# Ledger of designs, part 44: designed miniproteins, single chains

Each design is a single chain, and the fold is of that chain. pLDDT is the mean over its residues in the fold that is shown.

## One batch from the design tools (miniprotein)

Design m1504
Fold by ESMFold2-Fast:
Structure m1504 (fold): chain A 63 residues (1-63)
Amino acid sequence: SEEEEKERKEREEKLREEIYEGVKEIIEGVANTLLKNGKISEEEAKKWKEEVLEKLDKEREKE
């Protein structure tokens, strides 16, 4: 039924969201670690983080 299909889509969307948040946290953690160790500047860390997240979002839109 349409209601079962809707519930399934909502469940899949929730899982997708959780995976996305997890990956985002990893990306932020890496950027913060590089910044703390003085290997990159604050601007470089922000730019790298934005570029990686933009690529991740583009990958999501392809499906």
Scores: mean pLDDT 77

Design m1505
Fold by ESMFold2-Fast:
Structure m1505 (fold): chain A 75 residues (1-75)
Amino acid sequence: LTPDQQKILNDAQKILDQFQKQNPDITAIGSILDGTLIIKVSSDDPQKSLQAKKQLSDILKKKFPDTKIKVSVQK
């Protein structure tokens, strides 16, 4: 990762950590692939996963307006 990409990932991880503290039923994992910030969200409750995807997409797009962001649900 470039230093700029590492900073974005570190800042995003802080947001994911805070979100997971507030929503312990949600697991969110961040990575960078080909300049895109990839977030994978999972929960045993499909409704909670969909809500988390929407909320994290909104939060991350506001915090990183110049970064390509993709939020997806796993299972």
Scores: mean pLDDT 81

Design m1506
Fold by ESMFold2-Fast:
Structure m1506 (fold): chain A 82 residues (1-82)
Amino acid sequence: MEVTVKSASGTSVTVKIEPGDTVGQLIKKLVEAGASEEVITGALLAGGRNRERLDALLAEAGEGSVIRVDPETGEATLEKNV
């Protein structure tokens, strides 16, 4: 499925996520897709500080979902496509 990862500054990248993808695989896909430093930093902080939350959001993400990552706090939030 395709999900969009968006930083607090509004920069975004769309990556293809598969069932069972880990936070590490997400970060690798973001780097390979040319994501901004803010997106990569936010994802790294979320994976390091709040891995359980990021794993849960990744499991709940569907096609067209947006995952916001904050490079300042390491917070991650899911916005579902309606």
Scores: mean pLDDT 72

Design m1507
Fold by ESMFold2-Fast:
Structure m1507 (fold): chain A 66 residues (1-66)
Amino acid sequence: SDEVDEIIASVPAPASAEEGREAAEKIAEKLQELSVKNGKEIKEVTTTVYDENGNKIEIKRKVGVY
């Protein structure tokens, strides 16, 4: 949804694996706030981050499921 895309776009692009994890956590936090505010289940969100070795990690979270 537009709201999910806006939240993702509001978090700066990560420059490192550590920033990538922080970005993923920030996105999940904002999406959880949105789902609570709207009382709607938000679709599963896949956030791509990189670990400390530069390996791609996909984090799947169901945001707005109570």
Scores: mean pLDDT 63

Design m1508
Fold by ESMFold2-Fast:
Structure m1508 (fold): chain A 67 residues (1-67)
Amino acid sequence: MEKKAEEDRRILAERRELLAAGDEEGARELVRKHTSEEVLELAREIGRKLREIGDEIEEALKQGVLK
């Protein structure tokens, strides 16, 4: 956990240097390349849960449960 946070901070520092040099595209590519698969999986799981909640609300509306 902490070691990954250190790595992420180092990558963000490199991104800031690229932005200071005017390389905005390189900065975006660096972040994209080094984004953790675990973070992406967590984001997908959160999105899926939010969609499930939305579906439950729609179903409740169809059943006339919500005013």
Scores: mean pLDDT 68

Design m1509
Fold by ESMFold2-Fast:
Structure m1509 (fold): chain A 87 residues (1-87)
Amino acid sequence: SKEEQLKKLAEELIELLKELAKKYPERASEFDTLIAMIKHWVATESVEKALQNLISLVDYLIEKFKDDPEAVKKLEEIKKKLLELLS
C-alpha cells in the first residue's frame, strides 16, 4: 500500500539522518528534531500530506548539504521515490 511505502521511505530518510548525525556531530540535536518531526508526520498526517512534508524536508536538506555530494545523491534518490509515490 502507499501507507506501507511511505513508512519505508520515512525509515530510509531517518537512517540517512542518523548517518549524517555521525558525520556532523555538531548538528546531532537538529537531526534528532527532524527525526521526531518525520515520525510525527507519518503518524498524524494523511499519506499525501506526509509525502509533501517529506519532499519539502528533503529539498531543505539538499540545499543545507549541497557541499556533500554523497549526501545530496542519497537525498535525491529518496526524493525521487517520494515523488513517484505522490504521483
Scores: mean pLDDT 88

Design m1510
Fold by ESMFold2-Fast:
Structure m1510 (fold): chain A 61 residues (1-61)
Amino acid sequence: SMEEALARMRELLDEVIADPSKRLELDQQFAEILLTFSPEERMALVREYGDYARAVAAARA
């Protein structure tokens, strides 16, 4: 589901923050998640993920 995908995408971001050496591997997993969805669903997921990523960046500043 999109909710499960979004939760996994958030986990991948947290994992990259904890260990930046995993960036390439986790970016590949992120892309694979997005490719399982339609273009419309992908845009919605990217938007919601972007909001989360911005909030995480602000909290780390």
Scores: mean pLDDT 80

Design m1511
Fold by ESMFold2-Fast:
Structure m1511 (fold): chain A 78 residues (1-78)
Amino acid sequence: MEKEKEEGREALRAAGFSEETVETALEAQELFEKVMELPEEKQLEAYKLVKEKTAGAKTQEERIKATLEALKEALEKA
């Protein structure tokens, strides 16, 4: 788990993302793992929110931030 997070940080840094974007992406991954532990109906609601909020995003950074917000909203409704 912790080793996977560090590996994820290294991969994102190698891809040229900022430290802020890297930390946001890792937070989104942690919330996504929590969503996967929810009942299937709640998982589907989370996926719909992610698709809706990311539909307008034109950059990878915007998509990552929108994904984080969607996952936070889905978990609050669970």
Scores: mean pLDDT 75

Design m1512
Fold by ESMFold2-Fast:
Structure m1512 (fold): chain A 86 residues (1-86)
Amino acid sequence: MEAVLAEARRLVDVLRNSADPAERLAAARRLEELLRTADLELAERLAPIVEPALTEAALNDADPEVRRAATRALAALGVKEIEGVV
């Protein structure tokens, strides 16, 4: 779990700070993969790390592909939240 949380923090840093849209796109896509494959416990630990950065990227990123990838990552997180409630 710790290694995945450390990776998520690094990906958030890239998504927030990289001037290269290709690097931000790769970070958003990797975050989607992590959220999609995470179990409920891991998703709960990832949510506070990734959700603010993904929300900012989905709404405000200059690159439309990065915005779409961030939106898909948020959707994957949303599915896990629904699974945890049901």
Scores: mean pLDDT 81

Design m1513
Fold by ESMFold2-Fast:
Order: C-alpha cells, then sequence, then structure tokens
Structure m1513 (fold): chain A 80 residues (1-80)
C-alpha cells in the first residue's frame, strides 16, 4: 500500500541522512547539522504515516519527496 511504501522510504532515507551526518561531521559542522535535520524530518514523516489514517499518505509522500530532494542536493554538494 502507499502507506507502507511511504514508511519504508522514510525509514531508508533517515538512515542515509544519519550516515551522511556522520561522514560530514569531521569536515563540515553545517552539513552535518543539515543532514541531522533531514534525518529528523524523515523520522517525523515516518511517525505521521504510521499513526495517521491512509488518507494522509499522499500528503506525507509529498513531504518525503521534498526531504529526499533536499538530501540528494546535500549529497551532491558534499561530493563537489
Amino acid sequence: SLKQQVIQRAEQNEKEAEELAKKASKKSKDSSLAARGLANGFRTAKRLAEQGPDSQAPQIQQQVDQLTADLDALKAAEEA
């Protein structure tokens, strides 16, 4: 279901954001803090999807999409 897909994606991206935060922590405090903020965002989205009704899943998916775009941009900036 959409709800399960949103939960799984948020959980996976939370872990990627946590890994990025750890990797960045020795070179850039700003990037590490940004990555931790994204991890918290994914954690919140996962919680909302788990606790909320199925009718909220599309809205939460849009939020996860936005956080994913921000994570991808941060990854690109760290590799550049």
Scores: mean pLDDT 84

Design m1514
Fold by ESMFold2-Fast:
Parts: sequence; C-alpha cells; structure tokens
Structure m1514 (fold): chain A 88 residues (1-88)
Amino acid sequence: MEEEESLYQQIEDLKKKALEAIRENLAEGVRMYLQTLELIDKSPESKKEELKKKVEDEFNGAVERALSRTEEEMQKKKELEEIEKKLS
C-alpha cells in the first residue's frame, strides 16, 4: 500500500513536469510522458487503466494546445513577413 502511494505520487509529479516541459521543449515533454507510462505499467492492474487514461487525456490536451499555439505563431509570422515584403 505505501509503495503504491509512492508510485502514484511519482506518476503525478512526473506528469506535471511533462506537461510543463511540453511548453518549452516538446521532445523533453514526450520523453517524460513515456517515463510516466512506464511507471503506470508498474502499478496494480486495478489502477493501471484509470491512471493511464487520465495521464493520456491530460498529455494529449497539453500537446494539442502546444501545437495550436505553434500553428497560430507560424501563421502570424508568415502574415507579417508577407506584409513586410509588400511594403519593402
């Protein structure tokens, strides 16, 4: 029981770090996410599916938000470059 509580805390902590890392470095965030999944695979079968789904849902949401922001930034940059080229 105590080992399981420690494992769940490690999963939660690593998940939070992965979500934070995605904002700065997508590759590092993905690496931490994979490590989180490895910790979940060590959890009891009765909790594994629930933990995996929760982590996957939160990580997918964070990746989608990061990609949407990147697309918006790239689009804005393209529009600014096109305006500058027409004015110069």
Scores: mean pLDDT 74

Design m1515
Fold by ESMFold2-Fast:
Structure m1515 (fold): chain A 118 residues (1-118)
Amino acid sequence: TSTATATGTASITAEQRAVNLSFDLDVSVYGNGQTVTVTVTATFTNKSDANADVHLGAAGNAAVSSASASLSGYGTATATAPPINYTGNSNVKVVATVTIRGEPGAVVEITVTVTATV
């Protein structure tokens, strides 16, 4: 039996009162007939003393999931979307949408990670 794991990462820095960002991530996986679990996780780091609210939406293979967090000045938060499951050997395309609603001067660094595990 074979096991396969694949990881994709994207990073963006955003600075505005309200920003919508879209990440188009392509992860290649080989389930070898087993169920492959795809998880989307976003890590947010506030680089300013202004407060911000963040929302992660993830869509892939007809599944949609979301998570939200609040960031105080210089705070960090992680949002993990519910897993997307599929079977077989294929490329997975995930669209992750991040919405940031910050006070004036808010600077948020975002890292979105897509992990596919069998």
Scores: mean pLDDT 65

Design m1516
Fold by ESMFold2-Fast:
Structure m1516 (fold): chain A 129 residues (1-129)
Amino acid sequence: SPLEEAKKVFEVEINLIKNDKDSLFYLLWKLAPEEVREHIERGIELLKQGKYLEAAKHFLEAAKLSTGLMRDYFIWLAAFAAYLEALKLGNEELAEKARQIMRDISAGADPDEVIKRLEELIKELEKLK
């Protein structure tokens, strides 16, 4: 299913952060404040439980506490979790909005504007739950 294929992509991304010691993202994650790491670890646990919306919120909080490449990466993770929730709900419009946020942050869009769009998407997903 699209959800199962998307989950495989997520497992690759998390392995880069947690297990690839030569990765810039692994190094940046290890240097992150404890509060940021706690949000990421909780988000990962929630994703494993299929609680995608709650996971998106934790990744978004980690993004708000971060700067630079780590902030952009955590915005991407939060948007990816929102994408998984939209797929779970069968909402193709909200899934495309999440994918557009992922594309835009990867293309260097302003993180503050992307965070605002992501917060609006999360609120729309909550209304459908």
Scores: mean pLDDT 81

Design m1517
Fold by ESMFold2-Fast:
Structure m1517 (fold): chain A 91 residues (1-91)
Amino acid sequence: SELEEEARRIAEETLRFALEMYDKLKQKYPDLSDEEIKQTLLDLAIDNVRLEVRALARKKGYSDQEIDELVERVVAETRERLEKALDEKMS
């Protein structure tokens, strides 16, 4: 659906931003713990996806139940993708 495609674009944009932040943080502070950066970026990315996907779905007139189901699904996908991408960068 259009909503799911737009939600996935939010997730992809958020993933790109988080990966860019990882690179900048490691360049500026090379002694920063990869685990601390990973947890911080996951939290920030998930919070952003929850906020934007919820706002998008509400704007389009979806029910609270449909919004919650979509948000949790996109959050789960974003978490898995970002965690994998960060793990690959830390290898």
Scores: mean pLDDT 87

Design m1518
Fold by ESMFold2-Fast:
Structure m1518 (fold): chain A 79 residues (1-79)
Amino acid sequence: SMAEEEIKKLQKEAIEAAKKGDSKTALEKANEIVDLGEKTGLYSLAKEGLMEVLKVAPKEAIPKIIGLILRAIGFELDQ
């Protein structure tokens, strides 16, 4: 679906920003992943994408990304 493709695109962009040490862009894209997951019900895909971003995230971005992962898990559990 177009939504799945957009989440994968945002994941790729967040990972590339994180690898460059661009915490601002990485977090911006990570927030877009969780928001799109919420709007589309693709919580599992959003969670998986955020976990991949977490693996390469700068230390300062880690707590915020963990918060976004927990948000995605919370939405998934409510179903």
Scores: mean pLDDT 84

Design m1519
Fold by ESMFold2-Fast:
Structure m1519 (fold): chain A 74 residues (1-74)
Amino acid sequence: MSDEELLEKAEKYYEEGKKAYERGDYVEAEELFSKAYELYKQLSEIPELAKEALENEIEAGVKVLEEAVKKVTK
């Protein structure tokens, strides 16, 4: 894919990840942010938004872990 196609696809996954996070679907949010970050890494220049995607992936992953802990302790 061209850098332009990679950027557009990454931005789409990032926005969908934000929406999933807002509705409490942390597993889907983590997957979408991860996909966005992987696409950003393929660019010739890594945009600042790639850092935000990684940070949001980590935050969503923490929420997934918190929910998993609740399920095993209840």
Scores: mean pLDDT 73

Design m1520
Fold by ESMFold2-Fast:
Structure m1520 (fold): chain A 66 residues (1-66)
Amino acid sequence: VPEEVRDVILASSDSPVAKAIATAVARQVEEGNFDLARELVDTAEATGSITPEAAARVKALIDQAA
């Protein structure tokens, strides 16, 4: 699941910010910090760093892992 989260975010954007977000979200999912992972995804969507479609897919993966 952490790898799928990373891949979804990176498919949405290859910006340095998106790469940092992909790494941070994947790490939080791996550590079991699902609420923080969701907050990071929501912030990334709100700032336009990832697409709404990517954000929805990542949150679905987080919910499946939780």
Scores: mean pLDDT 78

Design m1521
Fold by ESMFold2-Fast:
Structure m1521 (fold): chain A 65 residues (1-65)
Amino acid sequence: SAMDEEIARVLAAARRLQREYGYSRAQLLDLLRKELEHSEKVESPEKAERVRKITEAVEAALRAE
């Protein structure tokens, strides 16, 4: 699905930040939460809900590693 592809894209970007720039899991989780909080303030409810689902899925994948 388009959602699964977007989750995979965001997760790949997070893993690149870990490998190339030395971001810790805690730093990535903090960044994801800040991006979600920003989206909730500026985006439509439908788009904010989509971003929330993507964020939660990426956080779950990072925590499972």
Scores: mean pLDDT 83

Design m1522
Fold by ESMFold2-Fast:
Structure m1522 (fold): chain A 71 residues (1-71)
Amino acid sequence: KIKEEIEKVYNEARERARQLPPELRDQLLRLSDVLYNKAKEAIEKGKEEEAKKYINTLRDLVDRLARIARR
């Protein structure tokens, strides 16, 4: 269910941000909020493919930041 997936990815992004330095945390939180709102708006308009693109972008961002933190 796409709404549940959006909530899950958004929560994962916020959990990841809690573990990051303040500067990276603020950047991730701002971008997460933007992508989350765009994904929800896309679903409300029936554009599920656009919602998936926004959520995939957020997921990719979280993964990249996790790799940087790991070295």
Scores: mean pLDDT 77

Design m1523
Fold by ESMFold2-Fast:
Structure m1523 (fold): chain A 85 residues (1-85)
Amino acid sequence: MSQEEAAKEAVELMNKAGEALSQGDVEKAIEYLEEALKLVKEHLTGEGAERAIAGLERAIEGLRKGDLEEAAEGAGEALEGLGEV
């Protein structure tokens, strides 16, 4: 898988996580974000990848704590990092 393909798939997984949250399914949203994190860790490298990893980990932790503001900030950071790829 190319870096560009992996970044695109990670963004799609983040969009699916957002849709799961809109349905009240926090657990499924976390699963999608964990899949996105795995793709980024396995297929991306560099500063953009490091930022995406930090953002995704923050978003997952935010959702696990019920801190939607932290989850949203983490997701934004992840999308910024993925845009650098």
Scores: mean pLDDT 85

Design m1524
Fold by ESMFold2-Fast:
Structure m1524 (fold): chain A 75 residues (1-75)
Amino acid sequence: SVRDEILALVGELTKLDPERTRKLVDEIIKLASERGLSPQEVLDLLRRALREENSEDAKLVQELLDKAYARLQAG
């Protein structure tokens, strides 16, 4: 599934345990939804950022990760 592919990529990027990775991914998907991005668009964005094809895609991924981490630390 799209969610399982996002979980795999975020897990590899962050090196977090599976439970923390799931919480982070759920928060990323929620934040992305607030910006009008679907889970498929999040997966595509992560793949483009990993390929280093566009610095703006990498910046957006980092912004989503930072905001997701901040929300998890606050809750």
Scores: mean pLDDT 80

Design m1525
Fold by ESMFold2-Fast:
Structure m1525 (fold): chain A 100 residues (1-100)
Amino acid sequence: MTPAERAFLGYEIGRILLELEEKTGRPVPLDTVIDKVLEKYPEFSREEVLEAIDDLIKRGLIEREVAPDGSVYLRLTERGRGAVEVLKPGFEKYREKKKS
């Protein structure tokens, strides 16, 4: 994966997570985030998506929450929400270029 592809994948994970959180008002199941990314970008592997999520957690952009039953949920931090908003114009342009 190129640095540009990794950056785009990280942005898309953050954007999908933001959209799902805004619609539900709840933290999002890990598998739901992975499935949504792979539905839109089947060229990525599940392993690449998991690695990108781990990178976002290390950067403090996403928090991992574990429910009492062991289910894993993801939530955007305030920093993560800010990053998605700032990066949105650039990556929306990148997405449109990929469709061409």
Scores: mean pLDDT 78

Design m1526
Fold by ESMFold2-Fast:
Structure m1526 (fold): chain A 80 residues (1-80)
Amino acid sequence: SMKERLEKAYNLLLEFAEKYLSPEEVQLIKTVLEDFLNDPELTLEDAKRIIENIRNYMKEKYPSKAEEIDKVYEELLKIL
């Protein structure tokens, strides 16, 4: 189901984020992802936009890790 794919993608995203972001930043991302995961009107397109926005945020904050970040997010988008 879409929800199961979203949960899998969001869990992988959080695992990756925890390697580079502070606990406070990870908690903010988790809150956003949980809010959207519980939205009954969430589309696959919306989920992809959320993932892309988080990708861009992380790349701006960690430009030296941009290639690694892009690789992880491309794999996340393939799960969806």
Scores: mean pLDDT 79

Design m1527
Fold by ESMFold2-Fast:
Structure m1527 (fold): chain A 82 residues (1-82)
Amino acid sequence: DVADDIAAYRALSAKYAKLAKESPDPAVSAAYQELSDLYAAGADDLERARDDPEASRRLAREYATRITSAAIRVVGLEIEQS
C-alpha cells in the first residue's frame, strides 16, 4: 500500500534526522542526514506518483536501492569509529 510506504518513509526520515542531530561526530551526523533526506525525498516522490501504480512500484524499487547503499555507508562509518 503506497500510503503505508509513504508513512513509513516519513517516520524513518524523522528518525534519522533526530539521529543526525544527536550524533557528536560530524561525519556520522552527515550520513544520518543523507538517509533522512533520502527518505523524505522518497516519500514526496511516492506521494506525487500515488495515482500511478507502475510509477509508484518503480520509485519504491529505486529508493530501496539508494537507501540500502546509504545505510551501508552509515554502518561502515559506525564500525570505523568503534
Scores: mean pLDDT 82

Design m1528
Fold by ESMFold2-Fast:
Structure m1528 (fold): chain A 112 residues (1-112)
Amino acid sequence: SMAQKQQLLQQGLSVLIKSTATLTAARALGDVDTQRQALDSRREALDIVGQLGSELGLSSDEISELINRALKKGEEEGKKLVKEGISVEEVRQMAQDSLAQVRQLRQQHQAL
């Protein structure tokens, strides 16, 4: 349904924010493996958001605006976490959580 697709779009944007925050923090801490995981989760979230936005009848410009806002918010949240002293272990957990969330989201989208 359109309501289910709209809910999945919001979840996809949330994952995009979290994966971008994780990437920002991982880069600041120099954890290359976590950076790769965060980049993979971000790429998957970008793909799902684009597909769901298109299926909901959003224009490419509207989808790009949603993505850009999510990326900016994620970067700001990641910088805040670094300033507040986030540990390498916490950033690795964030990367694992984001990967699990994006995989679940993809499965839910494919089931529609």
Scores: mean pLDDT 90

Design m1529
Fold by ESMFold2-Fast:
Structure m1529 (fold): chain A 77 residues (1-77)
Amino acid sequence: SLEEILANLTPEERERLAQIDKARENVKKQYEEDIKTNPENKEFIERYYKNVMEGLDLAKELILRRAAARLGLPPLE
């Protein structure tokens, strides 16, 4: 289960997840600035940052899937 994976993460795996969370915060700040400075491109900027955030979600999922494999646990799905 996800709970069992999270309970058994290594310090290195926790650090990688924290780095992704920090990247998410930075991406949100960049999104807010880009919308403010380039309002004429709002639709494009929204689509761009949606794709960036989806990429970060996939990176997090990959770390969790690798942790599950290391622990001998079934994959997340």
Scores: mean pLDDT 86

Design m1530
Fold by ESMFold2-Fast:
Structure m1530 (fold): chain A 98 residues (1-98)
Amino acid sequence: SPEAERRAARIQALVDETLAVAEELFKRSPVDAGDAMVAFAEALARQGTPEQGEVARRYADKFREAAKLMEENPEEGLKAMRQAFDELRRDLVALVRR
């Protein structure tokens, strides 16, 4: 539906904007980038629908793993971060498109 496509576009934009901020933070502090990703997922879990909250909680744990990896191996952590955001975008878009 047009409404579902508009919701999908808004979610894609939000995820992409958050990734851009996280990548900017990563260049200065990988730890702060990891914390921002976890905070984003936790905020989405609190403010979203029950289904979005379940997806967000799952990704909060994945973002915590990526944040730990960023401290030990920044390049692999960055790859894990991008992968997690791509998967989050896909899963959230699937929920609004049904």
Scores: mean pLDDT 78

Design m1531
Fold by ESMFold2-Fast:
Structure m1531 (fold): chain A 76 residues (1-76)
Amino acid sequence: MPILEPDEEQARRIEELRRRLDELEKVAPKTSEFASKLSAARLLLVAAESAFSPEEARAAIEAAEELIRELEEMIK
């Protein structure tokens, strides 16, 4: 239930996405394209953690989720 402060909820989402990226990194093909997208997603998660507002954090999280989906597609 959404009873957590937005900042706390965003922090938990960021942690989940970071874990998913770590799992993807373990099975990642050694290609420049995959590495570039991993780096971009990690930077977006850092931006989300450093965001001055929940709105900024939300945008960074959504962008990271899109990159994670692309990374999943690249593995297949």
Scores: mean pLDDT 75

Design m1532
Fold by ESMFold2-Fast:
Formats: C-alpha cells, sequence, structure tokens
Structure m1532 (fold): chain A 71 residues (1-71)
C-alpha cells in the first residue's frame, strides 16, 4: 500500500541518519508526487512511480553521506 511505502521510506531514511525534518520533507515530496500521478494514472502505476521516486531519494541521500565521509 502507499502508506506502507511512506513508512518504509521514513524508516530507511532514519537508518541513513537523516533528520526528522529531512524525513518529513522526503515523505511530503513522495506523497505530493503520488497524489498528482493518481489524478492521471491508475493507482497501480502511481504507486510504482512513487516507489521509484522513494528509491531515488534514498540513493541520493546515501551518496551525500558517502561524500561527507570522504571529507
Amino acid sequence: SFEELLEKLRERLRELGASDEEIEHAVSLVESYYRALSSVNSEEEALKKAEELAERILEVTRRILEAERKR
């Protein structure tokens, strides 16, 4: 479900060391994207695209943390 996707995103970002503010920003972005897509796509397609965005956010966050470790 979409709610399950958001909870998993919160947990995974928290594990990466993201702040509560950063986590809520990421969740809000994914939710807004899902809501926009749901108006023109099937629920299944919207969920798939929201999951892809969530994975991209996680990858970018991981790269930022990796870059900071190299400083």
Scores: mean pLDDT 80

Design m1533
Fold by ESMFold2-Fast:
Structure m1533 (fold): chain A 67 residues (1-67)
Amino acid sequence: MDVSPENREAAKEAQEILDSNEETKHLKALATPDGVLLVDPKTGKTEFIPLEDFSKESVLEAAKKLS
């Protein structure tokens, strides 16, 4: 699957945001061709953030939905 450098950077930034908060550090951010996928390995739930909607706020909102 073709993942752009921009989507990989977005996933890295999302992971850094998740890792900075104790409540969200267990979540994983994955780069996809269309954006960033957040995964909760404990529940198997996922939340998708389109690249065009990517922001610190959208990452935190998606993380809250997974918790």
Scores: mean pLDDT 80

Design m1534
Fold by ESMFold2-Fast:
Structure m1534 (fold): chain A 97 residues (1-97)
Amino acid sequence: DEERFRGLLAIIRALDPAAELPTLEEAEERLAELSPGAVAVGRFFAEAAELADELVRLMRERKLSLEEAVEEVRRRRPETPESVLRLAETMAEVELR
């Protein structure tokens, strides 16, 4: 779970966007705010990554904006926690840069 998160941060850093990227510690603090408990962190991240892929796919295939793709995902998956959806939105924005 943490290895997956570290792997993603390593990939993002390897791409070296001239943007402020959170450190691993800052990202861990952010996840702790959004997902209480260590057991939930890996699942939270995996679900967010899956939704980020879905958001990007909806934007590319249906020519939706990010906001429209987020609303479509809410409609299809109403049980998705807002914290997961917000992380997925952030991940999708990074993917589109």
Scores: mean pLDDT 66

Design m1535
Fold by ESMFold2-Fast:
Parts: sequence; C-alpha cells; structure tokens
Structure m1535 (fold): chain A 103 residues (1-103)
Amino acid sequence: SPVEELIEKIKSSSISEQERLVSQFLTSAAIRLIGAVITQQTPEMEALKRQFQELMKQIDELLKKMKQADRQGNKDQVAKYQDQIVEKLKEIDRLVQQAQALE
C-alpha cells in the first residue's frame, strides 16, 4: 500500500527527510479529508475532522521529541518515537479512508 511504502521510506531516511515526508503525507491527507468534508457536513464527518486534528497535534509533538532525542544521540528513543509516528500515520490513513467511504 502507499502508506506501507511511505513507512519503509521514513525508516530509511534522515531525521530531516522524515519530517519532510511526514509533512507531505499530512498535507495530502488533509486535502483528501477536506474534499470529503465539503461534500458532507454531518456529525460523523465533524468527528473525523476532530480526530484528524488531534492526530496531527500528536504527530507534531512526537516529531519534536524525536528531533530532541536525535540531537542527544539517543537512538533507542528516536526509534521509539518513529514507531509511534508510524502508528499515527496509519491511523490517519484509516480515518481518511473512512471519510471517503461516507461520501
């Protein structure tokens, strides 16, 4: 899947490239979600939009923590935060698919 290919690329990339790839994915996901929400302003779509916003906030915090751990040379913490980011990216992908299915 495109998300699985993105995850593999993130794991093999520098911290700066990981931040760029995550940002690009979130921008693409936001555009797809906005497209679905514009066509249907239901309570279900508003809930998905709120979940997306919370996930974006959590990913931003994890990226900051990952960059700090990298600067400290703590490779175990970098890997831990990277895995948490990956799980949240998968959750965003599922959420966008759910929003598109409601259209």
Scores: mean pLDDT 84

Design m1536
Fold by ESMFold2-Fast:
Structure m1536 (fold): chain A 97 residues (1-97)
Amino acid sequence: SMEEEERRKEIEEKAKRLREKLDRINEIAKKLAEARKEGKLTLTISDDLSVEYTAEEEELKELVDEYLRLLEEAERLADELVEAGAIEALREAFKVG
């Protein structure tokens, strides 16, 4: 049905957006790791798992903010894919292979 085609396209689009966000997260993670190694960035994880940071350069602060935002967006997209039945599609692929 048209509804099945729309659902498939929505899942494909969300998966594509998730992949693009994960690629950017990995790119930023490498830059943040180098900044930590150079002593330009300090990260603290609070008891509630909130992340606090100190950075000397404004561009580095912007990268940390982008990183945290992308992690939240990626987690939301992953949850939406799970709710949309992407796990069932993965389970069927593993059963038929």
Scores: mean pLDDT 74

Design m1537
Fold by ESMFold2-Fast:
Structure m1537 (fold): chain A 99 residues (1-99)
Amino acid sequence: SMSEAEKLRERAKKLAEELEKFLNLPEEEKEEFKKQIYEEFPSITEEDLEEILELLKKQLELAKKMAEAEDEELKKLLAEQKALQEAFSDKVEAREKAA
């Protein structure tokens, strides 16, 4: 059976792969994605998108660290990941309420 630490590392690795794919999309595909976001969320600003992208970059960095972390460090990084996810959720919720 896989340990809880190994399960967390696998989830972090998959998250890092997905975020890295998204952040490394060709510029044309990124612009199309931004257009779709603006169409679905008319109240979202360019500044809001920049803040969201910064949070995603921080999540990617943290996920990469978690994938390689030893068990003791992993618990600390998991708490940091939860805080980043809560910040992202709060940002999205605030924008939905503004719309």
Scores: mean pLDDT 76

